# Designed miniproteins, single chains: the designs that were tried, part 100

Each design is a single chain, and the fold is of that chain. pLDDT is the mean over its residues in the fold that is shown.

## One batch from the design tools (miniprotein)

Design m3495
Fold by ESMFold2-Fast:
Structure m3495 (fold): chain A 74 residues (1-74)
Amino acid sequence: SLADYLREKGLNMLATLVSALEMELQLKNIERARRLIEQFRKEVEKTTLSPDLRALLEQALARFEAELQRLEAG
């Protein structure tokens, strides 16, 4: 999983946020998912990342944002 990969890279906070966000989206907890997406974005912005890893995380963020938008639309 993405969370396991991030944990292997020592990015434990990002790994925890990914796991929590995937769970909240699966459970359709819109308000919790929204808060976790904001935390994830801030963590990505403040973390020193390789270009490839940054691109991977930005793609994951876009995917999570799209999933949240679909849930909010019904």
Scores: mean pLDDT 87

Design m3496
Fold by ESMFold2-Fast:
Structure m3496 (fold): chain A 102 residues (1-102)
Amino acid sequence: DEATRRALALLEEALELLKKAIKLKKEGKKEEAKELAKKAIELAEEAKKLAADTPLADLIKKAADLIIKAAELLLKDGDLLEVEEDLGLAEIILAIVKKLLE
């Protein structure tokens, strides 16, 4: 399913942007981290739209919602541990999606 593969790629890009944002925030580069978090939200919302009518839409939505939550926590200067936990859960869901696309 091409739509699911494209949605997966967008969420993997969003995940990598948030990992970079966490590193930037730890370095005190808070504004740069927030710009990456905003981009991650845009990518996750696009992934939800692309996968909406696909068989794996529920898993894509769960991963995207975790990524959006993590990004919103970064924008609000929230708990980095909660951000990292939400991203870890999203990464597990994306690994399941990849396996199901085999």
Scores: mean pLDDT 89

Design m3497
Fold by ESMFold2-Fast:
Structure m3497 (fold): chain A 73 residues (1-73)
Amino acid sequence: SSVEENAKELVEEKKKKGAKKIAVPYDSEDPLSVKYAKAVKEKAEELGIEVELVDVTESLENLEKLKELLEEE
């Protein structure tokens, strides 16, 4: 599906850039966003990349902070 395809592309791109862990922002009020975040986590685990799922329904600041911390450093 398109959700699984997008998740795979994101994980593969992060892997190519040397990421060992990634932050995946998602909107818990949006079922499609939840599905995408879970797909990313599954694909990342297959490739040995750690994933942190970050619920951004509460705060854009939380998204910015956690994405910076968990993106390839």
Scores: mean pLDDT 74

Design m3498
Fold by ESMFold2-Fast:
Structure m3498 (fold): chain A 69 residues (1-69)
Amino acid sequence: MLEEQIKELEKKAQEQIEKDPSSKQLAQSQLKVGKSTAYLKAGIEEKKDELDKEYQEARDLAAQIVAES
């Protein structure tokens, strides 16, 4: 179920931050991308407007992190 997948992604991100607080920014970025991908795969139309903005922000953040690596 989509809700189950999203909760699992959130738990993994929280555990990652708990174990390594310095990775908080990266873990949150990956969580946003993971959620966006899960919603797209599920074909949730109602989330299109929200995901469009979040997708742009997550994409920009991910590109910034990769460029700085």
Scores: mean pLDDT 71

Design m3499
Fold by ESMFold2-Fast:
Structure m3499 (fold): chain A 91 residues (1-91)
Amino acid sequence: MKFKITVVSEDGEVVFQGEATSPEEARKKVIEGLKDKFDDETVQKLADEAARLVETLIERGAKVGEARVSGPITTPDGTKTYSVAVTVLAD
């Protein structure tokens, strides 16, 4: 099972896209993609949500095209909000 991970701002801007095959890979790719652009707390929250959503889709035996989205993740200064979407891809 393969997953597309997308991080989107409240304004609809895609700030990250990546692919992963496990929760651990999802976390790693979100951290590596965002570590130089965002604060550590926001990066960790986004990475943890990406891993959690991947794990949930695996545990439920989700089908190609099924997606899950996080609740809103707001930066420590309250100025920006992001969401993580994970979609099941074909192999």
Scores: mean pLDDT 85

Design m3500
Fold by ESMFold2-Fast:
Parts: sequence; C-alpha cells; structure tokens
Structure m3500 (fold): chain A 83 residues (1-83)
Amino acid sequence: MVDMKTMTVGQVAGMVKDVKQAKDYFDQATKQAKTGTPQQGAKNQQIATHLKTGVIPTTKKQQDKLKQQTQDAQQNADKQKKN
C-alpha cells in the first residue's frame, strides 16, 4: 500500500511537471508569433491560438503533439533569424 501510494504521488508529480513544461512551450510559441516576420508571425500565431484553445495536454499523445508543434515553430523562427 505505501509503495503504491508513493508511486501514485510520483506519477501525479510527473504529470504536473510535464503540464508546466508544455505551458512554457506554448508561451514561447506565442512570443515567437509576435516577434517573427509578418509571414512567419501569422503562421505561428495560428499554431499558438490552436494550442491555447485546447485543453492543457495531460496525455502523452497531446503532450507529444504540443512538443512537436512548438519545436517546429522554434526551428522555423531560428531559420528566419539566420536568413
């Protein structure tokens, strides 16, 4: 019982940490939508809006999707900055 209770608390803590990290990624994507070029800004803003409209990703599928979208937006912003 004690071990199961401790493991359950650990799982909840891990989920909370992942949700906070996903929230930070979403905020970063929103900032990039504002500071990018007009073309890239519009595209990134649509992505940020879509992420904001949905529920906070608590499942692995939603979390992976958010992470991939945020990383793609980050890479696109970095490429535009280098050009």
Scores: mean pLDDT 54

Design m3501
Fold by ESMFold2-Fast:
Structure m3501 (fold): chain A 72 residues (1-72)
Amino acid sequence: FDKEKEDLLRRAAAEVERLEALGATQLAADVRALVQKQIDNFNRSKTQLDQDINISMARMAISVARIAARRL
């Protein structure tokens, strides 16, 4: 999971920077907040299933942000 978390954080940072460059600062802030919330849940998870769900949701948020950025 550490490599997946690192990958997720790296992708989130790159996507946030790209959104900010496009002027979508609110969307960038929303993505950052959502990813942070999933990371916090990730650290508190008792089961591997919960961790898988949290990482998948964070990845989905980043994908949605990328699609939104393309439409700008």
Scores: mean pLDDT 71

Design m3502
Fold by ESMFold2-Fast:
Structure m3502 (fold): chain A 52 residues (1-52)
Amino acid sequence: MLTPEQVEAINQVIRVRGLPKSWYLTTDSSEEQLREVARKLGFDPEDFLARW
């Protein structure tokens, strides 16, 4: 389960880049789903998790 801050941070990047809503995460999403989306967006997933 993700924090609301992690969900907002990743979804904000998805919105800014104009990616489809199917990429959006929720608080019910796993940390592994966040890591996968972060990697696809070009971020280091561990740095992303540590920052948010």
Scores: mean pLDDT 80

Design m3503
Fold by ESMFold2-Fast:
Structure m3503 (fold): chain A 95 residues (1-95)
Amino acid sequence: SHMKEHLTPEQQAEVDRLESEFNDNMESLYESAIKYIKEGNFEEADKLRDELVELGAEAARRLVPYSITRAFQVLAEAMDADIEIRKLIKKEKEK
């Protein structure tokens, strides 16, 4: 069975806007977390990691009415970033 997305132009524009907003904010938070890890400020990096997860969850919730696939994609991207930040903190602490 072919699943066809039946989004209106207005709905597609909202999906694109939400994804762009998520991507811009996620990149900013991720880059800031990496900077704090390099500086040895693991408490601030961990706070930014929590904010990044919350950002992903909020973006996913807002995307669910339009596209479950796109919602799961932004959630997965946020979870992957969370895992990577945790690994980098652990690696830096073990030096």
Scores: mean pLDDT 86

Design m3504
Fold by ESMFold2-Fast:
Structure m3504 (fold): chain A 79 residues (1-79)
Amino acid sequence: SEALIAEAARAVYAYLRAHPEVLELPDEEIVEAGLKVIREYLVNVQGLPEKEAEEFVEKNRELFEKQILTIATRLRAEA
C-alpha cells in the first residue's frame, strides 16, 4: 500500500540520520542498507512475515531505490 511505502521511507530517513557514516558509502551500498532497513521495518514494526516483506520490497524495488537515494542526497546536502 502507499501508506506502507511512505512509512518505509520514513524509517530509512530516521536510520540514515542516526548513522551518517552510511552516507559516506557508494550509492549501491547506501541502497542495500536502505533496503535492509525497509525489510526490518516491515517485519519488526508492521509484523509482516519475512517472505511477505521480501516480496513487498522486490515489487517496489525501483521506487525504494529512488527514495533511498533521494533521502541520502538530501541528508548529504544538509551536512
Scores: mean pLDDT 86

Design m3505
Fold by ESMFold2-Fast:
Structure m3505 (fold): chain A 110 residues (1-110)
Amino acid sequence: KEGYDLIMKKLRGEPVETLLDRVAEIAGDVGEEFKKKAREYVESLKPEAIEAFNKGDYKKVAEILKKQAENFRKLADEAIKRLTPEQAAEVRKLVDEYVKDAEKQIKELE
């Protein structure tokens, strides 16, 4: 039951907003670009993820969450090219921690 609430929060983008706010704080204008692109991608997947979840298609929900995690890594790789080494390290750490948590939740759906 508790796992379902956490998955629903991830599908609604609540943990994403916390990540995006922290990246923006660390990386300034580069972080704001990351936040905008990440938010657009999450919102584009949200209807499909909610539909899959409501149908009990947890395999499809897992696939969508994997796409979201892959996109965050890709956006982080683009952002770090424009950051100081210290900012790049902190952004990578935040994104990697988020992705690792997402992978754990994905495993619970499979």
Scores: mean pLDDT 77

Design m3506
Fold by ESMFold2-Fast:
Structure m3506 (fold): chain A 86 residues (1-86)
Amino acid sequence: MSIEELDKYFKDAQEKSKNIADEAEKRLRELLKTKPLPQAIAEVLREVGVPDWFVERLVEETKDLSPEEAIEKVRRFVYNYNFLML
């Protein structure tokens, strides 16, 4: 593999992770219309494929945050998680 191929792969991975994070944010905002914050976060993270032990930890870390702060934290986590798992 050339450095040029790796650079393209890295950029494609970043765009893919961003798209997954954007969809997760949209899904979380929809769930928050009908569900409490901890339940909405847990559902979105499980849909993204985050392991249950990590979901429980993130729910614990976000339960006392404002909805907007929790959304930003979840979006950042989903971006990083998908980027690292590519």
Scores: mean pLDDT 79

Design m3507
Fold by ESMFold2-Fast:
Structure m3507 (fold): chain A 108 residues (1-108)
Amino acid sequence: MKEKEEEKQKLIDRANSLLEEARKMTREVIAFAEELLKEGEKYNDLLSAALTLAIGYVDIQRKYEEAIKAIEKGDFETAKKLLEQAENDFRRLKEHFEWLKKVYEKVK
């Protein structure tokens, strides 16, 4: 009982941490897109790429929500798999966003 409650809390903390990071990065991507919009049509290709990343972050947030629901149901194995998938997807999108920022810095 006690061990199961500790594992549940650890998974909740992990899910909440990832959700917070995903929400923060979504806001940063939106802010980046708004900066590109100020220059008119000059950066339309970069703007399109940034908007695509924002959609990707929304999908990661949905996976985090599914993981939380699995934790609440006591399905810790499903929760662990969903969190691992969300973490891997988030890392990839974060890397792509950093690359877009570097491209913008070089062409501005």
Scores: mean pLDDT 82

Design m3508
Fold by ESMFold2-Fast:
Structure m3508 (fold): chain A 71 residues (1-71)
Amino acid sequence: SSIKATSLSFRGLALEVEGDYEGAAKDFQKAADLTEQAGNPSASIYKNLARMYEKLGKTDLAKKWREKAAA
């Protein structure tokens, strides 16, 4: 649901502030999956997910999600 995706996004942002980039990436990934399944993809969630992968050194994944955000 949109409420669940929003809640996951807020928790992801909180985890990022705490430096838990792996936990934040998991929450943003679940939020991305939920919004895609609902037919309402979110560029802001994709940007947040890309930023987490960049912080984790996962350059190819970061690029993938940045390109999705720009589409």
Scores: mean pLDDT 87

Design m3509
Fold by ESMFold2-Fast:
Order: C-alpha cells, then sequence, then structure tokens
Structure m3509 (fold): chain A 81 residues (1-81)
C-alpha cells in the first residue's frame, strides 16, 4: 500500500539522519537500513554496535521516533498537495 511505502521511506530517512549525527560509517548505516523494519529494531542494532546502556538506548529510540514521525508527516503533507 502507499501508506506502507511512506512508512518505509520515513524510517530509512530517520535512520540515515540519526546515523549521520552519531558519526556512523556508511557501511554501518547500510547494515541498519537492511536489517531494521521498525524504530525499535533500528535502536536495538545501533545499541549493539556501540554497547549502549539501557538509558542511552531509550534516548536513542526517542530520537529515532521523533525523526520518523516528522518525516512521515512531511511525506504525507507533500502527497496531499
Amino acid sequence: SHMEELRRRALKEAIREIGKQLNLSDEEIDYILEHAETVEEAADLIAKVYNLTPKQKERLKLALEIRYRRHLAEMRAAMAS
């Protein structure tokens, strides 16, 4: 469905953006993009790479969720124009 395509694109944009902010390599970002289907899975993969604490992982998950929702809203708005 079109909605599922938008969700996939929004998640990929959130992962790329947070990955750049965390100074992840292109290879690490590509690995996360290939293996994460949800914000939770993306946060889990990044947390494993950096041995993050539970508190750091929760903070990361919140940052990914905020970016994901923003990109999704922007993509929906663009399609309504």
Scores: mean pLDDT 84

Design m3510
Fold by ESMFold2-Fast:
Structure m3510 (fold): chain A 82 residues (1-82)
Amino acid sequence: VPQLPADVSAVEDLTPEQRALATRAATEIAVGLIKAAPKEEIPALLEKTRAILAEAAAAYPELRAELEEVAAAAEAVAAEKL
């Protein structure tokens, strides 16, 4: 399976402020991907994004609320483009 030793070390060493910034960055990335994606690909991309965010929330419970906000933001942008 893929190893993420650098990410694990970085996450372990992150302050609450840095974690909040990282989760907000995820929102910008998800929204950006939906905006850039062709209309036809948006439903599939949104489903994959939700799955990834759910797995991330399970792995990092402290980020759960922010990851749910990321999903909501992606859904809103997808709805506007669809």
Scores: mean pLDDT 70

Design m3511
Fold by ESMFold2-Fast:
Structure m3511 (fold): chain A 77 residues (1-77)
Amino acid sequence: SVDVYLALFEELTKVESREKAILFVLSTTPEARREEVLRAIGRKLGLDEATIEALLARLRAGVPLSELARELARASE
Protein backbone atom coordinates (compact mmCIF):
# COMPACT_ATOMS: atom_id res chain seq x y z
CA SER A 1 0.00 0.00 0.00
CA VAL A 2 1.16 3.54 -0.81
CA ASP A 3 0.06 4.44 2.75
CA VAL A 4 2.97 2.39 4.16
CA TYR A 5 5.48 4.54 2.21
CA LEU A 6 3.70 7.76 3.22
CA ALA A 7 3.85 6.64 6.90
CA LEU A 8 7.58 5.94 6.47
CA PHE A 9 8.02 9.43 4.92
CA GLU A 10 6.17 11.08 7.87
CA GLU A 11 8.35 9.24 10.41
CA LEU A 12 11.62 10.08 8.61
CA THR A 13 10.75 13.82 8.33
CA LYS A 14 10.80 13.97 12.17
CA VAL A 15 14.58 13.23 12.20
CA GLU A 16 15.85 13.83 8.63
CA SER A 17 15.72 16.65 6.09
CA ARG A 18 12.86 16.48 3.56
CA GLU A 19 15.34 15.66 0.76
CA LYS A 20 16.88 12.75 2.73
CA ALA A 21 13.44 11.44 3.76
CA ILE A 22 12.24 11.48 0.11
CA LEU A 23 15.44 9.77 -1.09
CA PHE A 24 15.17 7.00 1.53
CA VAL A 25 11.49 6.32 0.76
CA LEU A 26 12.02 6.24 -3.04
CA SER A 27 15.15 4.05 -2.69
CA THR A 28 13.22 1.60 -0.44
CA THR A 29 10.18 1.53 -2.78
CA PRO A 30 10.11 -1.24 -5.43
CA GLU A 31 10.75 0.26 -8.91
CA ALA A 32 7.26 -0.73 -10.15
CA ARG A 33 5.68 1.39 -7.37
CA ARG A 34 7.97 4.45 -7.48
CA GLU A 35 5.62 6.51 -9.71
CA GLU A 36 2.62 6.09 -7.37
CA VAL A 37 4.75 6.80 -4.27
CA LEU A 38 6.36 9.92 -5.82
CA ARG A 39 2.88 11.16 -6.84
CA ALA A 40 1.55 10.53 -3.30
CA ILE A 41 4.50 12.35 -1.63
CA GLY A 42 4.16 15.27 -4.08
CA ARG A 43 0.43 15.61 -3.33
CA LYS A 44 1.04 15.34 0.43
CA LEU A 45 3.61 18.17 0.15
CA GLY A 46 1.07 20.36 -1.71
CA LEU A 47 2.69 20.33 -5.17
CA ASP A 48 0.48 21.11 -8.16
CA GLU A 49 -0.25 18.33 -10.66
CA ALA A 50 1.94 19.95 -13.38
CA THR A 51 5.00 19.87 -11.09
CA ILE A 52 4.23 16.25 -10.09
CA GLU A 53 3.91 15.20 -13.77
CA ALA A 54 7.24 16.93 -14.60
CA LEU A 55 8.95 14.98 -11.77
CA LEU A 56 7.31 11.73 -12.97
CA ALA A 57 8.66 12.38 -16.49
CA ARG A 58 12.17 12.72 -14.98
CA LEU A 59 11.70 9.47 -12.99
CA ARG A 60 10.65 7.68 -16.22
CA ALA A 61 13.75 9.12 -17.97
CA GLY A 62 15.99 7.41 -15.38
CA VAL A 63 17.18 10.51 -13.50
CA PRO A 64 19.00 9.45 -10.29
CA LEU A 65 16.73 9.18 -7.22
CA SER A 66 19.07 11.58 -5.33
CA GLU A 67 18.43 14.30 -7.96
CA LEU A 68 14.66 13.63 -7.97
CA ALA A 69 14.57 13.83 -4.14
CA ARG A 70 16.40 17.19 -4.26
CA GLU A 71 14.02 18.55 -6.95
CA LEU A 72 10.89 17.34 -5.09
CA ALA A 73 12.13 18.85 -1.80
CA ARG A 74 12.94 22.22 -3.47
CA ALA A 75 9.56 22.34 -5.26
CA SER A 76 7.83 21.85 -1.87
CA GLU A 77 9.57 24.84 -0.16
Scores: mean pLDDT 88

Design m3512
Fold by ESMFold2-Fast:
Structure m3512 (fold): chain A 81 residues (1-81)
Amino acid sequence: IREEIEKAIKAAETGDPEAILEAARTLLRLSEKAPKEEVLKAAEKILEAAEPQRDNITAGVAEVAAAVVLTVTDPEGARER
């Protein structure tokens, strides 16, 4: 689970929109099974990777998915964001 999230983060860091989307999907599937801190870190990194590619629909979908995970996983932090 942690290894799968780490692989997803590394894939998102390549800047490939398809890799960023796959990373977001992996995070969504594992969010309830992985430690909260690991999930939050992964979601933030996916959001950062997707931000420069906002004109790409695939990256935009990944950004929304990561934002949902952040809100669900950290409701207190979401109030400040």
Scores: mean pLDDT 68

Design m3513
Fold by ESMFold2-Fast:
Structure m3513 (fold): chain A 78 residues (1-78)
Amino acid sequence: EEEEKEKEELFIEGLLLYRAMNTLSPEKVRELRYLAENDFEKAKEKIEQLKAEMTPEQQKLFDRQKENYEKIKKELEK
């Protein structure tokens, strides 16, 4: 069940990456969800590849979006 939380977090991280890169699409969401559910290690590899392809400006945007998400998550988990 904690492993399910890790899969959820990885999926959300991927969504935030696509948002920061302005490349979010239904097809990419489907692919990311499938990998997170069925091949967690490949999902992690894909996330790291996306991070490596980001410009410094996109990384900054991603960091801000992730900080906002983590803040909300901590409030919900209290």
Scores: mean pLDDT 78

Design m3514
Fold by ESMFold2-Fast:
Structure m3514 (fold): chain A 63 residues (1-63)
Amino acid sequence: SAAEEADRLAAEYGIDPEELGAVAAASGATPEQAAAVKETGSVAPLSDAQARRAADLIRTGSA
């Protein structure tokens, strides 16, 4: 899934949960979604479209 790909990339690029929350916010996540991402260390709370955007931001270093 898009969330699994984004989580894999976050682990590969060494993105910590705080940084992943910022990536989620940059991907169009609500503050509640971004907080859940920071708490869990996973983009599972994001929609498929937001998770694809998060993966793109991690790959390009634009987060």
Scores: mean pLDDT 82

Design m3515
Fold by ESMFold2-Fast:
Parts: C-alpha cells; sequence; structure tokens
Structure m3515 (fold): chain A 74 residues (1-74)
C-alpha cells in the first residue's frame, strides 16, 4: 500500500548518512514508476515549502517531514 511504502521510505532515509534520491527510495519501497514520480513531486514541493523561509540546503530531516506530510494528506 502507499502508506506502507511511505513508512519504508522514511525508515530507509533515516538509515542513510546523506539525503537520498526520493524517487528511487519510493520505487524500492514497492511503488510503481508513475506513482513514485507523482509522490516524489509532492515530497519535493513540501520540502521546498519547509525550507522556503530559510536560506539553507535541504536536509534529510526536511525530506522525512515532507514524507510525513504526504502520509497525513492521504
Amino acid sequence: SLEEALDKAIERIKASPEIVDVRQVLLEAGLDEETAERVAQQIENYTAFIVGMKNRYVTKEDVIEALKLVKKRL
């Protein structure tokens, strides 16, 4: 399911020492290419929103927060 895939993606990102390719993580979590692309775009938009008021580079914590926001809006 999408929820299970998002939970797996969050855990994989947490385990990574650096920010990872979100689309690739979603594919590995079991989403098809089309769904992974759409969800990755949502995560990128939420990540941009999270960091938009801060002049900094995106962190993996921002990406995890964006994944949680996607999950909450399901």
Scores: mean pLDDT 77

Design m3516
Fold by ESMFold2-Fast:
Structure m3516 (fold): chain A 94 residues (1-94)
Amino acid sequence: SAELDAIYDEGLAVVKEIIKLINEMEEFSKTADPETQKKIDEYIKEVAKKLLELTRKFVAAYEAGDVPAARAILDELRKLLEETKKKMEEFKKS
């Protein structure tokens, strides 16, 4: 459906933004002290794990034609993006 295709396109855009933030955190980590670098590396692993799980669920919902499930997972992806942005800002202030 057009609605499912729109949700899918939005989800892919959010995933790309999260990946971009992970890359930005990895680059920032290189300039940080060893303690901060360890915290950033641990956070990146956590975000990557969540992103993989949500992406898997999102693709499954899309393939099933499950609009409510696809929307719910898109909302979770958007929440992960916003939480990752806030954490990046927190690391930069440390």
Scores: mean pLDDT 88

Design m3517
Fold by ESMFold2-Fast:
Structure m3517 (fold): chain A 86 residues (1-86)
Amino acid sequence: DISPQERIDGYIGAVYAELEKEGLPKPKDRREAIQLLAERFREAGADSLLYSLARDLEEIGKIDWLPEDVRAFYRERLKRMQELQK
């Protein structure tokens, strides 16, 4: 298993590689790369990937890198998952 920090580093690397392949400008910082990834997951309806991204960011103390609507989505999904563990 890889750590949450290693997964976040992997996500950022993947965003940079994808943008380069698409001929798009690179994000100015790591936070912007994560915000772009979250937006793409939201647009694709990739709820499980969006949740996993938010979970990893929370674990490294960077949940505030995500927009409020994505944080709200994560909190609701986390609450639902905790209810199912009763």
Scores: mean pLDDT 82

Design m3518
Fold by ESMFold2-Fast:
Formats: sequence, C-alpha cells, structure tokens
Structure m3518 (fold): chain A 85 residues (1-85)
Amino acid sequence: MEADKALEKAYELYKEAAKNKSKGDAELNSEASGLVNLVGAKASPELVKKVEEAGEEAGNLGAGLSKEQAEELIKIAEEAVKAAG
C-alpha cells in the first residue's frame, strides 16, 4: 500500500536524521510532517506509532530531514494521498 510505503520511508529517513544529527530545512520538514500525518490515517497503526517515535527522537536531538530527504518524502506522501482518493 502506498500509505504504508510512505510511512516506512518516513521511519527510515527520521532514523537516519537522528543518527547523523542533520539540521533540516524547517519549511520542508513541516510540509513533510503534515503529509505524513495525513497519510497515517490510511496506514497501519503500528507503523504510525513507529514513525511518531522516530520523529520525536530526531526532534529531541535537534535533527531534521535534509532538503533532498524532505523532498523525496513529500513526493512519496503526495502520491500516497492521491492514491487514497
């Protein structure tokens, strides 16, 4: 499912951001987070929880998605939203 795929990608990218302590683009991270939250309504609850926990861990470290990571996630999440309509 496109929704689960988008959340799995979000989980991977947030874990990578936390590991690398990357400072993200605030605007793109906000947009990506909003789309991930919207996609989460169509995804598995267990995956939603994992993504929320990974995002919280990254945030606590002051880490965020790079421009490239955020743009990739936005694209995947937008496609998941379109597929769910």
Scores: mean pLDDT 79

Design m3519
Fold by ESMFold2-Fast:
Structure m3519 (fold): chain A 96 residues (1-96)
Amino acid sequence: SGSELLKLLRPDEKLKALLEKVGFTEETATLSEIIAALIKYAYEEGLLSPHEDPADSVIDLSGTELGEILGVDSIRLGDVAGLAEAILKHSTVVPE
């Protein structure tokens, strides 16, 4: 959504460590880049339940390290706002 996806963020140590597992080694990233990295993580870990409509695909986070970090049990891919809110709780906004 507009300028929100372009917010430059500094992930906390827990989120950064998880992102590094998928090859994301940047100290700062846009919200869009972090979302993409987390979807890649979910895919590689087999957590993604695909649906005919990609927006209805669900990431099952119950009992996962990602779920513990974000404080959520599941994420629907079309719920970008919910995923963004969870990421922002584990990130510091970098001033422009």
Scores: mean pLDDT 76

Design m3520
Fold by ESMFold2-Fast:
Structure m3520 (fold): chain A 100 residues (1-100)
Amino acid sequence: MKSIKEIMEEALKKIKEIAEKIENPKVKELVEEFAKKAEEIMNDESLSPEELLKKLSELVQELIDKINELDEEDQKIAIEVFDKIQEILGEAVEKINELM
């Protein structure tokens, strides 16, 4: 559905806005890399909505794993940023599921 792309584009825009406000360079790099990979998944026209959600879930797990590899101070900042990203993605996933 056309609305799935719009929902995902709005979520990605919000994540990019969060990334711009991050002062910690390691955390900023992780969030920017996440946003880039998410954009690549969203632009893959071969994916079904279910495959799109699965790949995004795998990307979220990859981000969690990378956060766990950070130093304690960087990890604390990354967790706070990640909570905001989870809220944005959770709302987007709920909207997409309503359209499936």
Scores: mean pLDDT 81

Design m3521
Fold by ESMFold2-Fast:
Structure m3521 (fold): chain A 55 residues (1-55)
Amino acid sequence: MVEEVKEKIAEEAEKAGIGKEHAIAWFDELLAQGATPEQAEQVILSVIEDAKKRA
């Protein structure tokens, strides 16, 4: 499940023009801080959507 979430985050980041490595690193940091994969996914996807609006 975590790997599937990372793949989705990487794909969405690439579509938004964000380096997928940056999005994955942020996701891993959120997990290290105690966030669930679902919480981390929501945070990262929110940031990606904001970037899409500014692109």
Scores: mean pLDDT 78

Design m3522
Fold by ESMFold2-Fast:
Structure m3522 (fold): chain A 65 residues (1-65)
Amino acid sequence: MKEEIEEEIERAMALIARSATLIAMKRDPEKKEELKKEFLERMEKQGKKVWAEVAEELEEELKKE
């Protein structure tokens, strides 16, 4: 039970971070590369599968533009 709750919290945090990063990129296009780098560095530092998955999804979103 505790592990499931912790994983759900981590996923929620990762999704919130992704959404915040995308919103920030829309607000300040000039900082798009900086925001992307900061997000990826934070996801890498977490070392958890869920964070890595969310980082990959962000990369795919940015690649489509």
Scores: mean pLDDT 71

Design m3523
Fold by ESMFold2-Fast:
Structure m3523 (fold): chain A 73 residues (1-73)
Amino acid sequence: SEEEFEKAVNELLKLASKYLSPEEVEELKEALLNGDFDKAEKLLTKVALQSTDEEELAKLGEVYKKVVELKEA
């Protein structure tokens, strides 16, 4: 649903905002909303390279997978 997609996007943006500038967070949001997963993955790779928390990285991956699945449905 649109509501589930919006919630998943917002959760992903909250996790990513620790490592991205406000401008990069907005770029990630636009990429996710437009289904531009190549651009989204470039920004999320930057997050993954800066995070040292394995639990945070696992959660980021799970939420991103949910966003992709909901967008493609």
Scores: mean pLDDT 83

Design m3524
Fold by ESMFold2-Fast:
Structure m3524 (fold): chain A 71 residues (1-71)
Amino acid sequence: LSPEELEIRKEFAKVVDENLEFVQRQLQVAFDANLSPEAVKEAKEKIDEFLKKEYPEVYKKRLELLEKLKK
């Protein structure tokens, strides 16, 4: 892993840890729906919208990292 990738992962992990209750609640909703594709998609979208609104820089860096990994 590159140092840049590690820093982005650390920032993302910190945001998740600071908002663990919210993230766990979204995952619990998907779990209660037996991990249906629709419930998983909704949970992911809610987490993404939360990150985009409250932590836009971390959200952008993570998207850029994922885009680089596709290449």
Scores: mean pLDDT 72

Design m3525
Fold by ESMFold2-Fast:
Structure m3525 (fold): chain A 104 residues (1-104)
Amino acid sequence: SRAERLLEELRRAIRERDAERVRRVLDELAALDPLYFGRALVELGELVLEEDNMEILLVLAERLAELLLEQVEKNPELVDVEEAREKVEKELKELEKLAKEKEE
């Protein structure tokens, strides 16, 4: 399927440290199949950490945050949107700090 081809392209982009290509492929995956997008984030998170690519880790974290915020916006009665945004921003800062600390 196209989603499987995009997942393979995403793996190559991560290994090649092409953050712009990673972002583009993630956007295409999210548009085609949210299940494949979620699977890609879970399976490839470890690969990004293995490659020690802070830039790509931040791209993945940003896209995951956008996905979570979209879910909150669709179900505002289930979550305080402001509290959810604060939690997402805190998690992103923690990931950014972790990526920075892992760089020696």
Scores: mean pLDDT 66

Design m3526
Fold by ESMFold2-Fast:
Structure m3526 (fold): chain A 80 residues (1-80)
Amino acid sequence: MKLTAVALLIENGQVVASVRVNEKGEVIAESGDPRLLPALREAATKAIKEYKGDEPVFKVERITVDGKEYDVLILVAPET
């Protein structure tokens, strides 16, 4: 089964950065502040690497970039 992971960075209720990676950890889509993207790529790639199920998984992580804390929403799901 082919997997995809999406990581969304939320600030003040708005998505300010997003990354989508495939099962190989290749970035297939990204948008937002270039300073936030490396941390978001790492979060998405880690989530897909740690996935062992066959059902969608949703989780929230907190990350720190340049001394500021952000909430990251991560979804890992089978790609149809």
Scores: mean pLDDT 77

Design m3527
Fold by ESMFold2-Fast:
Structure m3527 (fold): chain A 82 residues (1-82)
Amino acid sequence: SDALARERLASDPEAVAKAEEVREEAERLAKEKDIEGLKELAKEVAKEMVESDKGIATVQIYTATILYIIGLIIDVELEEKK
């Protein structure tokens, strides 16, 4: 199972690099408590996922990135609610 995951990641190194850039931007937006910016970033990633070459590696990478952004939105919302 791990070998298949490694092969899938190796088949789409550009998507991995883009996901890392998106994660860094999402962390910056979260520190600034920019929930609207995080939502727009998540929409952009979702659009790229739908419009991309639909390789399973790309879909998995973008899905993980979207879930990460959603987690950051929840964390910021909980802090703002205090």
Scores: mean pLDDT 74

Design m3528
Fold by ESMFold2-Fast:
Structure m3528 (fold): chain A 94 residues (1-94)
Amino acid sequence: SAAGLAKAEAAARAAEPHAEAFRRGLEEGGPLEEIIEQLKATARAVVEAAEHVDDLGESGRALVARYREIAESEEAAREYVEEMRRRLERLRAE
């Protein structure tokens, strides 16, 4: 619905600064705790946006489930940050 889309866009816009800070932290090798907090803030906004989308599909539902785990568990968020750091380092080495 148009109202649902507007709410999803508002949540996505609120997530942008946190997503950018998360990316910068990964690239610059910033403090792990700060990167985790930015990731969790981004994950919460994604989960909130998804509540306003009627037809996520299978892949969309799986992605939202992953972000819900990240938002609710510091351990899951930490593991995700370490995985992304290693993937980024490999890409930069190529």
Scores: mean pLDDT 78

Design m3529
Fold by ESMFold2-Fast:
Structure m3529 (fold): chain A 85 residues (1-85)
Amino acid sequence: EKLDKIIEELKELKKELEEILEKAKKGEATKEDLLRAIALVLRAIGLLLEAKKLAEEVGDEEGLAEAEKLYDEIRELYREFVKVY
């Protein structure tokens, strides 16, 4: 299912950002980690917009809610990363 693929990709982006945040908490984050974190957030925004469009087309409000929750979690991880970087 198209929306399921977006949800899976959002889960992967969240996992990568969690790993980058853990590096930052240890004082080990590099400039490359900062650029990667920014790229992950920008990709997540694009995926959320695609999820909204697909959910509107098929009426999958539960899938949209899951994508929105994952995006909110990614956004919060990025905020924490910026605070400790």
Scores: mean pLDDT 87

